# Designed miniproteins, single chains: the designs that were tried, part 36

Each design is a single chain, and the fold is of that chain. pLDDT is the mean over its residues in the fold that is shown.

## One batch from the design tools (miniprotein)

Design m1237
Fold by ESMFold2-Fast:
Structure m1237 (fold): chain A 68 residues (1-68)
Amino acid sequence: SLLEEIVDEALKESNSEKITPEGASLAFARLRELGLITDEGAKKAADYLQKHKEMSKEELLEILREAV
């Protein structure tokens, strides 16, 4: 799955067992680059990144699924 590949890249960029804000930002940047993110999804992404320092790969995957 494309979203799973994006989450795996975010995890590698995080250099951690959890997704960092930097890793999550990369995932959302990839969705924008691919034209898959909606305006509503972009707003939700910004709000989520402001409120959360770290997340699991499963949490990021669910967020990305809701952002498309």
Scores: mean pLDDT 78

Design m1238
Fold by ESMFold2-Fast:
Structure m1238 (fold): chain A 63 residues (1-63)
Amino acid sequence: MSALEVHKAVALREIEELLARATDPEVRARLEELKGQIEAATSLEELEALSREVGRLAREHGL
């Protein structure tokens, strides 16, 4: 795997875990949107920014 593919796998795993815990439809919709953005990301910088946003959202909503 390239570094990009490895980082995508890690980020997707995080989102899958958060989606399993999130029951609020708005939070779930936001996580699904971020999941799509991670899949579409073409650089490590974009992936790192998206992963931080996911972590921030999780903290804000007690996930």
Scores: mean pLDDT 82

Design m1239
Fold by ESMFold2-Fast:
Structure m1239 (fold): chain A 82 residues (1-82)
Amino acid sequence: SELREIVRETVRALLEAARDPDKEVPIHLPPGLSAEDFARAARELVEELEKQGKPQVEIDLARALSRPGDGGAAAAEVLARH
């Protein structure tokens, strides 16, 4: 799924930003993509990452992004905790 790839790339970008505090990573939804569709793809990614035994920070970030409208703020809190 293209949406799931976008969410995975967003998780990667957030993890890279956490390793480089001088780097700002803009999170942009593609034109025409709804926050609800993005959140649904993020929920699907959570299940996939859990099944594959991926690191907890990746799972937590995908879960944060699964929240419509406040995923960016929730993701920032996950990064501050890890």
Scores: mean pLDDT 71

Design m1240
Fold by ESMFold2-Fast:
Structure m1240 (fold): chain A 94 residues (1-94)
Amino acid sequence: KEEEIAKKVKEELKRELDYLFQNLSPEEVIIKFIEYVNKKVKELIESGKLTPEQAREVAKEILDYLFERLKEAGITVDQVFEFLNKYKKEKEKK
């Protein structure tokens, strides 16, 4: 039951990522997709549909997929971390 939910969530998240890449810059995709994943994972844990461990595995697989798609677009993992670090610092200063 929970494995089926995890599989469906991963498929939904991959489709959302593909949609975002068609409409947004890589930097915007990183931020919006991470926010979307965090929201979805929290909702699934709070509803009891996934355990925290299952949610962590879903997040890991989806982040690996995100990094692979970004690599195909010429964005390195280091560039992703630099972008996220800047975004976090800007939000903390506001």
Scores: mean pLDDT 75

Design m1241
Fold by ESMFold2-Fast:
Structure m1241 (fold): chain A 88 residues (1-88)
Amino acid sequence: DAGRAGAEAARHALEAGLAGGASIGEAIGAGLRAIGAGATATFTGDAEEARREAEEAGRAALELAGSEEGRRAAEEATRHALEAAEAA
């Protein structure tokens, strides 16, 4: 379920941002990007576009990670976003 994978990616992106010391707004932004990747996979069926959106969400989450915990959360967010893209 690409939608569920996108929601999980969003949750992990939020966790990564907060763990890395990002503002709530920045963390929310990363989560919304991950949700976008899941939505693309679910509704368009365009796996290549969904993959690009998932990679962007992962990059944003990694930028927010400043601690070891944040880095691990960012890696989880990237994995879930890529799973959402593959579900397309």
Scores: mean pLDDT 63

Design m1242
Fold by ESMFold2-Fast:
Structure m1242 (fold): chain A 120 residues (1-120)
Amino acid sequence: MVTLTESGGGTFKEGSSVTLTGKISGPVENVIEVAWYRKKAGEPEKFLASITLGGLKDYAPEVAGRATISYDKETNTLTLDLSNLKVEDTATYYIKVLYWGEDGVVKSAWGSGVELTVVK
């Protein structure tokens, strides 16, 4: 089973930048894809960015041009850099991993989330 730990949240000023990090532990060799999602009160969970084991990246339109996703295989660390923060970026941010289970079936795991608050 993979274990996910997010960090880098807190309170930030509008127009600033933040780096959110997620550490992946356990059988990382079974990881297929890692992604960042966010959840706002009253809204569904929303995809932000992903990176596959092969290095293919995908970005949601709402963060394209402001977000950069990277994955360091040496430290098993997923990073999301967000620039030009807006009050609307206030949310809980989660990492999600897609991995091969012991039964050969693709499974997903979610982190517990990290809170980001953006103030004027």
Scores: mean pLDDT 82

Design m1243
Fold by ESMFold2-Fast:
Structure m1243 (fold): chain A 80 residues (1-80)
Amino acid sequence: SKDKLLEELREIYEKLPEELQKEAEEKAPETLKLFPELRGFGERAEEVAKYFEAYLLKMEREKVPLLKKLEEMQRILDQV
């Protein structure tokens, strides 16, 4: 469900440090260009791109292996 995914990503975003939240917001326009599938969220596409970038930044900070990061990205994009 798109609503359930959005809720999940929002919860992750809200628990992140303000520095990572700000970085995700600044990068969101480029993230939306790289992952145009996120436009499937319509008016919420920019909000979702911000949350998606925040999740990517979280995984990078936690040193998640590249393959696992790609699997998580695909899981999210498949729900659009």
Scores: mean pLDDT 85

Design m1244
Fold by ESMFold2-Fast:
Structure m1244 (fold): chain A 73 residues (1-73)
Amino acid sequence: SSTVEDAIREAERLKERYGEVASVQQVVQFAVENGGSGAVAVANAAKELGDLRGSDEVDMTELIEEIRRRGRG
């Protein structure tokens, strides 16, 4: 879907900006500031991945793969 494609693109931009690891808070804030159809998907994936890992940080490669996985559902 276009939302998944937009979310992947936004997550890739986050990886370019923050590197391989960023805080969940940074990811959520960047998504909110930049908007778009993918923003909510990126923010939700980051929050849930952080919760699953028990961490306030998220690996950007894992975030991109999680967004792809969700796009298949």
Scores: mean pLDDT 77

Design m1245
Fold by ESMFold2-Fast:
Structure m1245 (fold): chain A 59 residues (1-59)
Amino acid sequence: MDLGRQVIRTNRRISMAVFRGSRSRDPQLMIDNGVRQARDLGLSDSVIQSIRDWIRQSS
């Protein structure tokens, strides 16, 4: 339950941060940082992989 709320918040923040930040930074570094944050919050590897793929496709 708490984890679920954190997952939603993190997913949204990662997506928004990468979308805005990719202009001034290497997209790969933004992906790596976002993935590490998501793991710290307890997202599964499969969910993290989906986020990575989405970020790559968005650039």
Scores: mean pLDDT 60

Design m1246
Fold by ESMFold2-Fast:
Structure m1246 (fold): chain A 118 residues (1-118)
Amino acid sequence: GPTVTESGGGTFAEGSTVTLTAKVSVGTIERANWLLDPANGPPLLVVENGSTLGKGATSRFSGSVDAANNTATLTMSNLRVEDTGVYRAGFLASGAPAASAAGSMLGGGEGVEVTVVG
């Protein structure tokens, strides 16, 4: 199946801007979702459908998809300690090779850890 590689995590100071990137090895990316599993609290959909903020997500976050490079990006501005957690990209593909169908999940990565320190 397709391999998803996520990058850009680490330890960051509060107030930083961070870009997380997820790349899929095969298929055409139509949409990408970003999920946060926070250090405290329930999982949260932070970006849906490539660029739409999830319900209750912070306006400091934004998403984009570069279909030509099979890459999805989450940009997090003015980081806060509460943004600490594991971020995971999930992909939907359309018009990809015959094994992929519109609305089918290509897969998700293992997640990338982001730690914010004040």
Scores: mean pLDDT 72

Design m1247
Fold by ESMFold2-Fast:
Structure m1247 (fold): chain A 74 residues (1-74)
Amino acid sequence: MPSLAEQLEQELEEGLKKIEELIKQGKLDRAISNIEAALEFLDLALRAHRDNPEVAAVLRRGRERLEELLKKIK
């Protein structure tokens, strides 16, 4: 559902901003922990929403962005 996808997109953007703030503050261990927790949540959510392609697309993009961010700080 588009409204669910939009809500998840906004939640992902806010989560990414918080992680970026932790990185800027030099709190890399906390940033990594938050990324790992978010990735685990996204994997579970993808299984729960496999029948909703719009929601699944948002979750997959969120996972990709988090993995890219993790690669940058490792």
Scores: mean pLDDT 81

Design m1248
Fold by ESMFold2-Fast:
Structure m1248 (fold): chain A 92 residues (1-92)
Amino acid sequence: MSDRQRILDEANKITIGGLDVPLTDPNDQSQIAEALARLYVSGKISRDQFVDQARRYQLSPDDIRKAADIIAGHDGKVPDDVYDDLIRRVYG
């Protein structure tokens, strides 16, 4: 099993309201971004671990935007504030 597949499998074990669609394609960068967002909001990974994984998988700004929207929606935060924080940490 690839590292990417493992991330999807771990995210799929988590029950989060509104995030119940199974992630099935480990080669889809947007699904990796969503999986990492699910792991982060569930407390399975820290923000620093999210940043390290985003760098490892070379997530694009659009992928990070998708993750930021999920995180902001769960935490009741402004999506642009979450996106700006994550982009700064991932890209410097």
Scores: mean pLDDT 83

Design m1249
Fold by ESMFold2-Fast:
Structure m1249 (fold): chain A 88 residues (1-88)
Amino acid sequence: APLTAGDVLSQLLNGLRQQMQNLLQQAQDQGLSQSLIDAFQQSIAQVQQAYNVLSLPLPVSADDRIAILNDALNHFQQVQQAFQQELA
């Protein structure tokens, strides 16, 4: 069966979470600052919350789904930027 929009969104958020976890592992392996590691863990937890909420069969409005997705993407962008700054 073809993927639904909900399946695509769930896969996107799961992929985002996995990429953030990989960045966290690299930060730990490189011995980057504890403040960066803490920020990564917090951002991963926020993306995980978004994934959990959007994975439930809840009557969540389209606007709320878009807001949750945008928040998750913003957390990912913050993690990527912080990681790049520490590696530079």
Scores: mean pLDDT 73

Design m1250
Fold by ESMFold2-Fast:
Structure m1250 (fold): chain A 77 residues (1-77)
Amino acid sequence: DKKIQEAAEAIMNEVLRMIDESLPAKEAVERLKEKFPDISEELIMKLIGIALTLLGNGEPDEAKERVYELLKEYFKK
C-alpha cells in the first residue's frame, strides 16, 4: 500500500510538471519507469491520460483517487 501511494503521488507530480513546465509525456513516462520498474509502460501512459483528463476538468482529488485505485488493482492481481 505504501508503494502504491508513493507511485500514485509520483504519477500525479509528473502530470502536474507536464502541465506547469510543458514537458512531453515521454520524459514523464521514462522517469516513472525508472522509479517504478514493476509498473508497465502501458499502465503509466493510461494513468497519465486519466490524470490529465480529470485535472483538466478541475478534479484533482478525483484524479489522485482514480490513479491510486487503478494501481491498487494492478498490484493485487
Scores: mean pLDDT 82

Design m1251
Fold by ESMFold2-Fast:
Formats: C-alpha cells, structure tokens, sequence
Structure m1251 (fold): chain A 83 residues (1-83)
C-alpha cells in the first residue's frame, strides 16, 4: 500500500539520518579542528534526513500504517530532528 511504501522510505531516511548524526557527533567529540566542519555537515545532513523521516512517518500513519510510521518518526527523532 501507499502507507507501507511511505513507511519504508521514512525508515530508510531515518536510519541514514541517525547514522550521519551519530558519525558527526563522534567526529565532533574527537576535538580535532580539521574535523569540525565535516562533523557539522554530517550532523546537519542527519537532522535533515530525520525531518524527512518524521514527515513520511506521519503520512504513513494517516494512511493506516501505524507501526511503520511510528518507527520512521522514532528514527527521525534519533537523527536529531524534533517534530
């Protein structure tokens, strides 16, 4: 269904966003000056993907995919995005 497809896309975006967000935070914690800009870029990309995951998850829930939509929203929040 359309809700299943949106949930899959949201979960994929959220997983990738979480990966970038966590990688960026680890890089920032390294304290290396040369890594700061790269870390910020990863964090921002993670948060952006997190917002995509939340929006897709909300739409998936509206279309009846409660479980997949909720998983996408959770992953988006873990990527640093807040609804």
Amino acid sequence: TEGEELAKKGIEAGKLGKKYYEEGKKLLASGKKEDILKAIGLILRGIGLGYQAILLGKKAKELGNEKGGEEAIKLGEEAGAKP
Scores: mean pLDDT 88

Design m1252
Fold by ESMFold2-Fast:
Structure m1252 (fold): chain A 62 residues (1-62)
Amino acid sequence: MSGEKYLEEKLKELLAKNPYPSTDQIFQLILDGIAKGMSADKALEVMQKVMTETLRRVFEER
């Protein structure tokens, strides 16, 4: 699995458990993704994508 997929899945899991995770938790996931070959630009893109999917879940009455 790519660093991008790793960050996406772990960030979704974190947000599902805690809607206000600490910056340390988010930053650690980003660092882990970068260590798996993801660029910083891709990390920002994944964060934006996860936020968009969170809004979709809200609009799906979840």
Scores: mean pLDDT 71

Design m1253
Fold by ESMFold2-Fast:
Structure m1253 (fold): chain A 81 residues (1-81)
Amino acid sequence: MEKTLTVDATAPGLTVKEEVLEPGETLTVKVTSAREAHVEISAGGEVVADVVLPAGATLTVKITNTGDKPVKVTVGVWMPA
């Protein structure tokens, strides 16, 4: 089953969203930011993406849980003031 998690950062500060992926699920993470932002995506405690996203750009990352246990995906978006 495919899931989508959308994060639209529109104000300065830290935005954090979480989703749990069951075994065999795929998550499409889409991040947009009104200004330049630092984006970190972690799955099961491992960093899978760590990028600086330009203003108005979209980051798309697909994560599949190929394990036998649920995995927590955490998306953090930091927009400086």
Scores: mean pLDDT 83

Design m1254
Fold by ESMFold2-Fast:
Parts: structure tokens; sequence; C-alpha cells
Structure m1254 (fold): chain A 95 residues (1-95)
């Protein structure tokens, strides 16, 4: 399942909009029996932690921030958060 969680995140990060990214994640959640979007975001975060791509101290909100950043949404991210997100996305794409 961790490989499938990382793969669906890769697809969502390449979506042309947040609406399309959300649709990709919702279809995956429905197919895999996830109870909520929060449950899916928690599962994705855990898969990234097990792959060594994020810290154990990172929270599920990071997944939402990564998706918004990847589609070019103007969200209020610090310079440090942007750099962290860019590094994580790069590592995910190299898998």
Amino acid sequence: MNEELIEVLKKALKAPSLDEAAKILEEFAKKQGFKSGDDLHNAILKALQEAGLVDESDEPVLIGKMLAYAVGEDISLSEEEKKKIEEIIKKIEEL
C-alpha cells in the first residue's frame, strides 16, 4: 500500500488544478476504503515517513500544502516551507 500511496500523491502533484488533484485523491480514497480525506492524508504522510522523505514530526497538513504549492496556488507559505516542499516533491519524483 505505501507504494500505491506515494504513486497517487505523484499523480495528484502533477494535476493541472487543486480540483483535479482532489478528484484523484478522492477516487483513490473511495477505491481503497479510506474513511475521510484526513485519513488518506495521514496514510500518505506515514508512507513518506517510512520512505525517509519527510520527518516524523511533520503533520498531515503538509500534504495539502504540497498539493497547493505544486498547482501554483498563492498560499501563505514561508520561504523555509517552500524550500522544504520543493525538496520533498523532488525526492518523490526521483522514486
Scores: mean pLDDT 79

Design m1255
Fold by ESMFold2-Fast:
Structure m1255 (fold): chain A 90 residues (1-90)
Amino acid sequence: SEEEKRKKLEELLKAAEKVSIIQGFVLLVKNKEDTKEFEEKLKKELKFSDEEIENIKKNLEEVEKLLLELTKQPPSVENIEEFIEKIKKI
């Protein structure tokens, strides 16, 4: 149904927003900018711990590789959730 299609699109957009938070955080770290706002978003929206956030800062090349791998896959909530779990396991 059109309502089911709309709900799936809204779920995909919410998942895409989580990817954008990670991309924005990586960009700020690379440019040596203040990361505080995006660290709070990572904790609140994606449930990242302080240790997981610090691991992203220490492993930017691996995070960027995972972002590139995500772009090779069809856009889906499942693929985005798998990507986020891989980031947390760095």
Scores: mean pLDDT 86

Design m1256
Fold by ESMFold2-Fast:
Structure m1256 (fold): chain A 60 residues (1-60)
Amino acid sequence: SAAKTLATTDNIIAAIDDNVAAYERKASKTEDGRKRAENTRKQSELNKANLREQAAAKAA
């Protein structure tokens, strides 16, 4: 169902956010780590946007 597809995608996105937040906490101990974490966050936002778009298309 469309609702199930969207809910599953939301759970995946939440897992991505949790993983990136954990990496940011670990990486924040150095300046280089913070810079890399910032790039990782930007990549995760693109990945999440792509997942949302795919889920919306599949649910339609």
Scores: mean pLDDT 81

Design m1257
Fold by ESMFold2-Fast:
Structure m1257 (fold): chain A 68 residues (1-68)
Amino acid sequence: PVFHVAGIESEEDLLFAIQRAVEEATGRRFSREEVLALVEAGAIRVEVDWEKKEAVITVDVEAVLALA
């Protein structure tokens, strides 16, 4: 699934938004460290526009569940 998020004012806001997107997509909770590892592995893709304070978060559910 793809999540469009607004109100991203900081890297902390972005990381929180990614955690929520993964939880909504999979029904499982992930730590900050786990989420960062999933992004690094390519299971989560993030496009952020800091000027507009918006992000597009794409979660590959099969890849996330295989890596978790």
Scores: mean pLDDT 84

Design m1258
Fold by ESMFold2-Fast:
Structure m1258 (fold): chain A 66 residues (1-66)
Amino acid sequence: TGVQSLIDNKDQLPTNAVVSSRSGSETGVRNVAIAAVQSGLGDQVLDALRKNGDDRGVRIVEDAMA
């Protein structure tokens, strides 16, 4: 699955969040959020999205972490 592939490449999760956000892929950002929660990297993904100015992506990740 998309989530499993992201977990297998967890070091790339912050980069994948920004790429998915820039491409307009809400599903992509949500899959990264799920992978980040499972990998303990949610804060790193949130930081990357906040630096990118993606308020929508930040909300998707925060919802997945709650």
Scores: mean pLDDT 77

Design m1259
Fold by ESMFold2-Fast:
Structure m1259 (fold): chain A 56 residues (1-56)
Amino acid sequence: MTEEELEKVVDNGLATLRDLRPDMTDAELAASREAGRKAIPETLQNHADLDAELAA
């Protein structure tokens, strides 16, 4: 995954989070952005590993 693709996924997640939780502060949104940046590549790696195992 490229950095640009990762940013798009994080931005979409934050837009949804903001819509569901408009009471969140900018600091809380920034923390959620950083958490998403770390978690998404790990989740995608797990999906790739599972797909390879099922294809074998």
Scores: mean pLDDT 69

Design m1260
Fold by ESMFold2-Fast:
Order: C-alpha cells, then structure tokens, then sequence
Structure m1260 (fold): chain A 119 residues (1-119)
C-alpha cells in the first residue's frame, strides 16, 4: 500500500539523519515526495509518524517501540482504524531490519530500493 511505503520511507529518512548519511536522507526525501503525489496521509497517520520520527532522531528506540505498542492497542480496541495497522507493520519492519543489521546503511538502501520497485 502507498501508506505502508510512505511510513517506511519516512522512518528510513529519520534513521539516515540519525546516522548522518545526507545522501541516503535526500534519496528518502525524494521518494517521500513521489509517494505524497499519490497519497495524502490522515492527521492520525501524520501525527503518529511525526512522533516515531522524533523518537528516532533523539536515538530513543525504546520510545519508538512504546509508541508502536500503544498504536497496536488503540487499533485492537477500535480507537483507531484498522488501516493504521499498515503503518505499525511498516515501521516495525524498518526498525527491526535496521536494529538487527550489521551494515545499517546498506540495509536502509535495500529498503529504499524495495519501495521504488513497488511504486
């Protein structure tokens, strides 16, 4: 989905900035712009992504995981729509791949390539 691709690209941008990789950040930003030409995120989707991005930029991965957990509970209880599950799954995938990878920059490049192939 375009929402899932947008969530992945935004998390990659935040992680690239945290790593100081300006080229990777710029590639992610260009991809975000292309996705946003086809999809406008809701206020709830935007707010959640902004909170996750802030946690990542602060190097606070525990806070990012807590935010994901809260969102899962809000979806399960019907407070937020089930469509938000795509955002949860996209963010969890990118963070897990980043945190478990030996070459973090190369893993982020692979994620951006996968997003491009699905556009």
Amino acid sequence: SLLGLLAKARVVRALAELLGDEELKEEAEELIKKIEEKYTPSEEEKKFLEEVEKAILEGNFLEAEILIGILRIQIATGVLPKSMLEVVEAVEEVLNRFLTSEDKVEELRKILKEIKEKL
Scores: mean pLDDT 88

Design m1261
Fold by ESMFold2-Fast:
Structure m1261 (fold): chain A 83 residues (1-83)
Amino acid sequence: SSAELEETKTLFRLLAVGSHAWLVRRIAKKQGDEETAKEAEEILEEVDRLRKEFLAGKVSTAEARERADELSERVNELERKLL
């Protein structure tokens, strides 16, 4: 169904944000930037929590997308600190 497709797309969006945060954490650790690595790890934990809440029906697709966008912006800010 279209609702199942939108759910799947939202889960892939969360996976993409998590993958980006993982990459930022890896680069930060290699550069000895422990603060940025810790912040990226916190984003990974928030992605996992949001995914679980979304799958449990505690957040709507719209709310999950908005929160994923906010997490994506946070990852982009951390990446900018490394560049």
Scores: mean pLDDT 88

Design m1262
Fold by ESMFold2-Fast:
Structure m1262 (fold): chain A 82 residues (1-82)
Amino acid sequence: SLADGRAEIELDDGRVLRVELHDGEVSAVSLDGEPVDPREVRVHATEVLSASPDLSRVEAEVEVEFSDGTVLRGRARIEALP
């Protein structure tokens, strides 16, 4: 499990969603560099594409649901923070 980590998600509309994890919880979210309330987005992995042996780096296909009901697909790059 990623206690501290970062995910960068390239959405199919060209926008980038960044998610930061601290102590196993979502601590920050931004969309194209603008802060977003973490409660307004939900991200789930639909397929794991690759994982490093130590799980420090994972790539996945994801689905992102926004509080307005918009659902977008994207490709996530997830990295464990030191």
Scores: mean pLDDT 79

Design m1263
Fold by ESMFold2-Fast:
Structure m1263 (fold): chain A 72 residues (1-72)
Amino acid sequence: SMEEQINELRSLARDLAKALLAHDQEGIEKVREKYIDLMAKMGKSPSQIEELRNKLPIDILREIEQEIQKLG
């Protein structure tokens, strides 16, 4: 459901923000991969997924926040 997707995105944003503050590179990349998996499930194209692999972690966090705003 849309509510479940919003809750998952909020959880990813929280976990990414925490990993960024902790300078936890492994944690950052785990959240990136979870976000990529979610975006693929939501219909993002292979080219859009490849862009996510090359984004700075702070830009991934901004994109997650934008997706939450778009869905809510």
Scores: mean pLDDT 86

Design m1264
Fold by ESMFold2-Fast:
Structure m1264 (fold): chain A 63 residues (1-63)
Amino acid sequence: SLLEEARRLAEEVVKADPSAQPYADRLIEATERYLANPSLENEIDLGVAEIAVAVALWAARKK
């Protein structure tokens, strides 16, 4: 499920870089909000949170 994928990514990014915890938390929150109400606003918030986690994970893997 989308929430399970979000939790997996959140765990991976925090394991790679513990300072990424705020981005991991935001991804879970945005995913839950989108699943409760798939509005355009919630879809945009989810997309932004996904990009932030992807960038954090990319940056962590370079070090």
Scores: mean pLDDT 87

Design m1265
Fold by ESMFold2-Fast:
Structure m1265 (fold): chain A 95 residues (1-95)
Amino acid sequence: PITVLKHPTEDEKRFFKSFSYELKKLNKPLSKIDPVVLKKIILKVAKALELPDTFIKTFAPLLHSEDVVFRFLLVAGEKDFLANVKNITEPVVEL
């Protein structure tokens, strides 16, 4: 599980990039998005990218955790992608 987040696959990178753009359209921090709406977005993106059900079953629970999403994006090293997700999640992180 930790190893999966440390070494994301090309499918995982493609998923999170598309997922990030869909989340940005909602203009809400990740933790404030209804879980039903979040699951619909996950399924929509996975279907559009032709990803298997096993991919969604693995990642759906992790996508409700801001720390896990943030760590995954840091490891992926995608600057624009990280910036998009930060813009969604930052309002929830009260420092």
Scores: mean pLDDT 57

Design m1266
Fold by ESMFold2-Fast:
Structure m1266 (fold): chain A 84 residues (1-84)
Amino acid sequence: MSPEEIIAEAEEKYKEMKEIYKELLANPNVSVKKKVLAGMRLIASGGNLLVMKLSPDNMALLERELKTIEEDLEWLKKVLEEAK
């Protein structure tokens, strides 16, 4: 995968994370603590995406940051799933 493809995939996952976060905020079964933690993860992933865009030639960094964004997205999805 090219650096541009990895960054594009991270942008798509971050966009999905923003939509899941909106659903978490609207869900009354999600605790205030979980909503705060979700917001912190969203902010952290936004920072990770920015670092990726500033360092597109560092493949090891791009792969690591993409994995971190994927793990944060999976955590948000799990919180929403558990609040059904």
Scores: mean pLDDT 87

Design m1267
Fold by ESMFold2-Fast:
Structure m1267 (fold): chain A 66 residues (1-66)
Amino acid sequence: MSAEEIGEKLAERTGVSRETAIRVAEALIKYKDNPVVQELAIRELAEAAGISREEARRLLEELGLL
């Protein structure tokens, strides 16, 4: 699944912009094993969506990004 497809699903579920969602998905796909990138992506998604970091992490895990 492409970063664009996963990003669109993130945008639909969270209400964040498609651009933000795609950026988060792309970073996690590119740097799968980087815990710093994972933490930053979780924080960016949580802040943009107005959800907890725990909810952001769970959503990213469900989409196969974590």
Scores: mean pLDDT 82

Design m1268
Fold by ESMFold2-Fast:
Structure m1268 (fold): chain A 93 residues (1-93)
Amino acid sequence: LKEMAENLKKAAEILREEGEKNKDNPAEQEAGLKLAEFLEKVAELVEKKDFEGLKELLSKTFNVPPLSDEELEELLRKLDKESKEVIKKKEEE
């Protein structure tokens, strides 16, 4: 969980930096910055082990019913994998 929170924070930092460098595409820049902010909030809740707060954030963000523990774990695994891919892509530049 600590490693997951660190990966999410690093990916958020990279996405924010890339969003700021986006070439005259305000929609993509805004989407990237919103994603960075979302990942930063997820990372904070993961670090605190606030799983109820995570379920509430995800429910409100995606306008879906509250997630089960299994659904939350699956989504967090996907976010961690995507965060690692963002980090790898930046390292390979």
Scores: mean pLDDT 76

Design m1269
Fold by ESMFold2-Fast:
Structure m1269 (fold): chain A 87 residues (1-87)
Amino acid sequence: GLRAELERLEARLRAELEALLADPDVPEVIRQLYAELQPYLATASLPERVVLLAGLLSLYYELVGQDALAREYREQALAVLRAALAA
């Protein structure tokens, strides 16, 4: 079901972001934004958490010049947001 798909997506996005944050060369703005998002992630709904995590990954890939990945994560965030607003 959709909930199980979003839960698996959240887990994958968190794992990818945590792997990136383990790199000491990650842009400081990404570390700062992830830290600032922690209280929101703790209280947000499942779709909101997916949108926030995908949005942050999109920003990271844009900053490191990986425009195709940045676009894919942005489109994923927008798709989840649109589905949540339609529900």
Scores: mean pLDDT 86

Design m1270
Fold by ESMFold2-Fast:
Structure m1270 (fold): chain A 57 residues (1-57)
Amino acid sequence: MIRDLSETHVEYTSSEGKKIVVAKENVPESLTEDTVLSEDEFLALVGEVQEKLVSEA
């Protein structure tokens, strides 16, 4: 699950119930509020988005 925390950041709740705060620009477009991922899976996807942003911009 993902929710808006601020204009710049979102809070993701993992399948383990951990809350992870990330910048909105680093959130994968495929991730919805109904998407349930582990902490490791979510962080891996965020890392991929961040690498793409650095590589292309």
Scores: mean pLDDT 72

Design m1271
Fold by ESMFold2-Fast:
Structure m1271 (fold): chain A 68 residues (1-68)
Amino acid sequence: ELEELIAELKKIRPSLTDQDIENIINYIKENPEEVKEDYERAQATPGPKTDLDKLAEIAYKILELLEK
């Protein structure tokens, strides 16, 4: 669940500390509209997914878990 999404985030950016992860989760909680907008933009963009697109997808999945 959340731990698997954090693990995937760390695979894309292995330099992330636990504090960085906490800051990212807090950003997602405080900026749900921005997270949804970034996800929709990533989905609408044609071609192969970039690391930024993958991060937007992970952030959106984290937001969905937090909104449960």
Scores: mean pLDDT 78

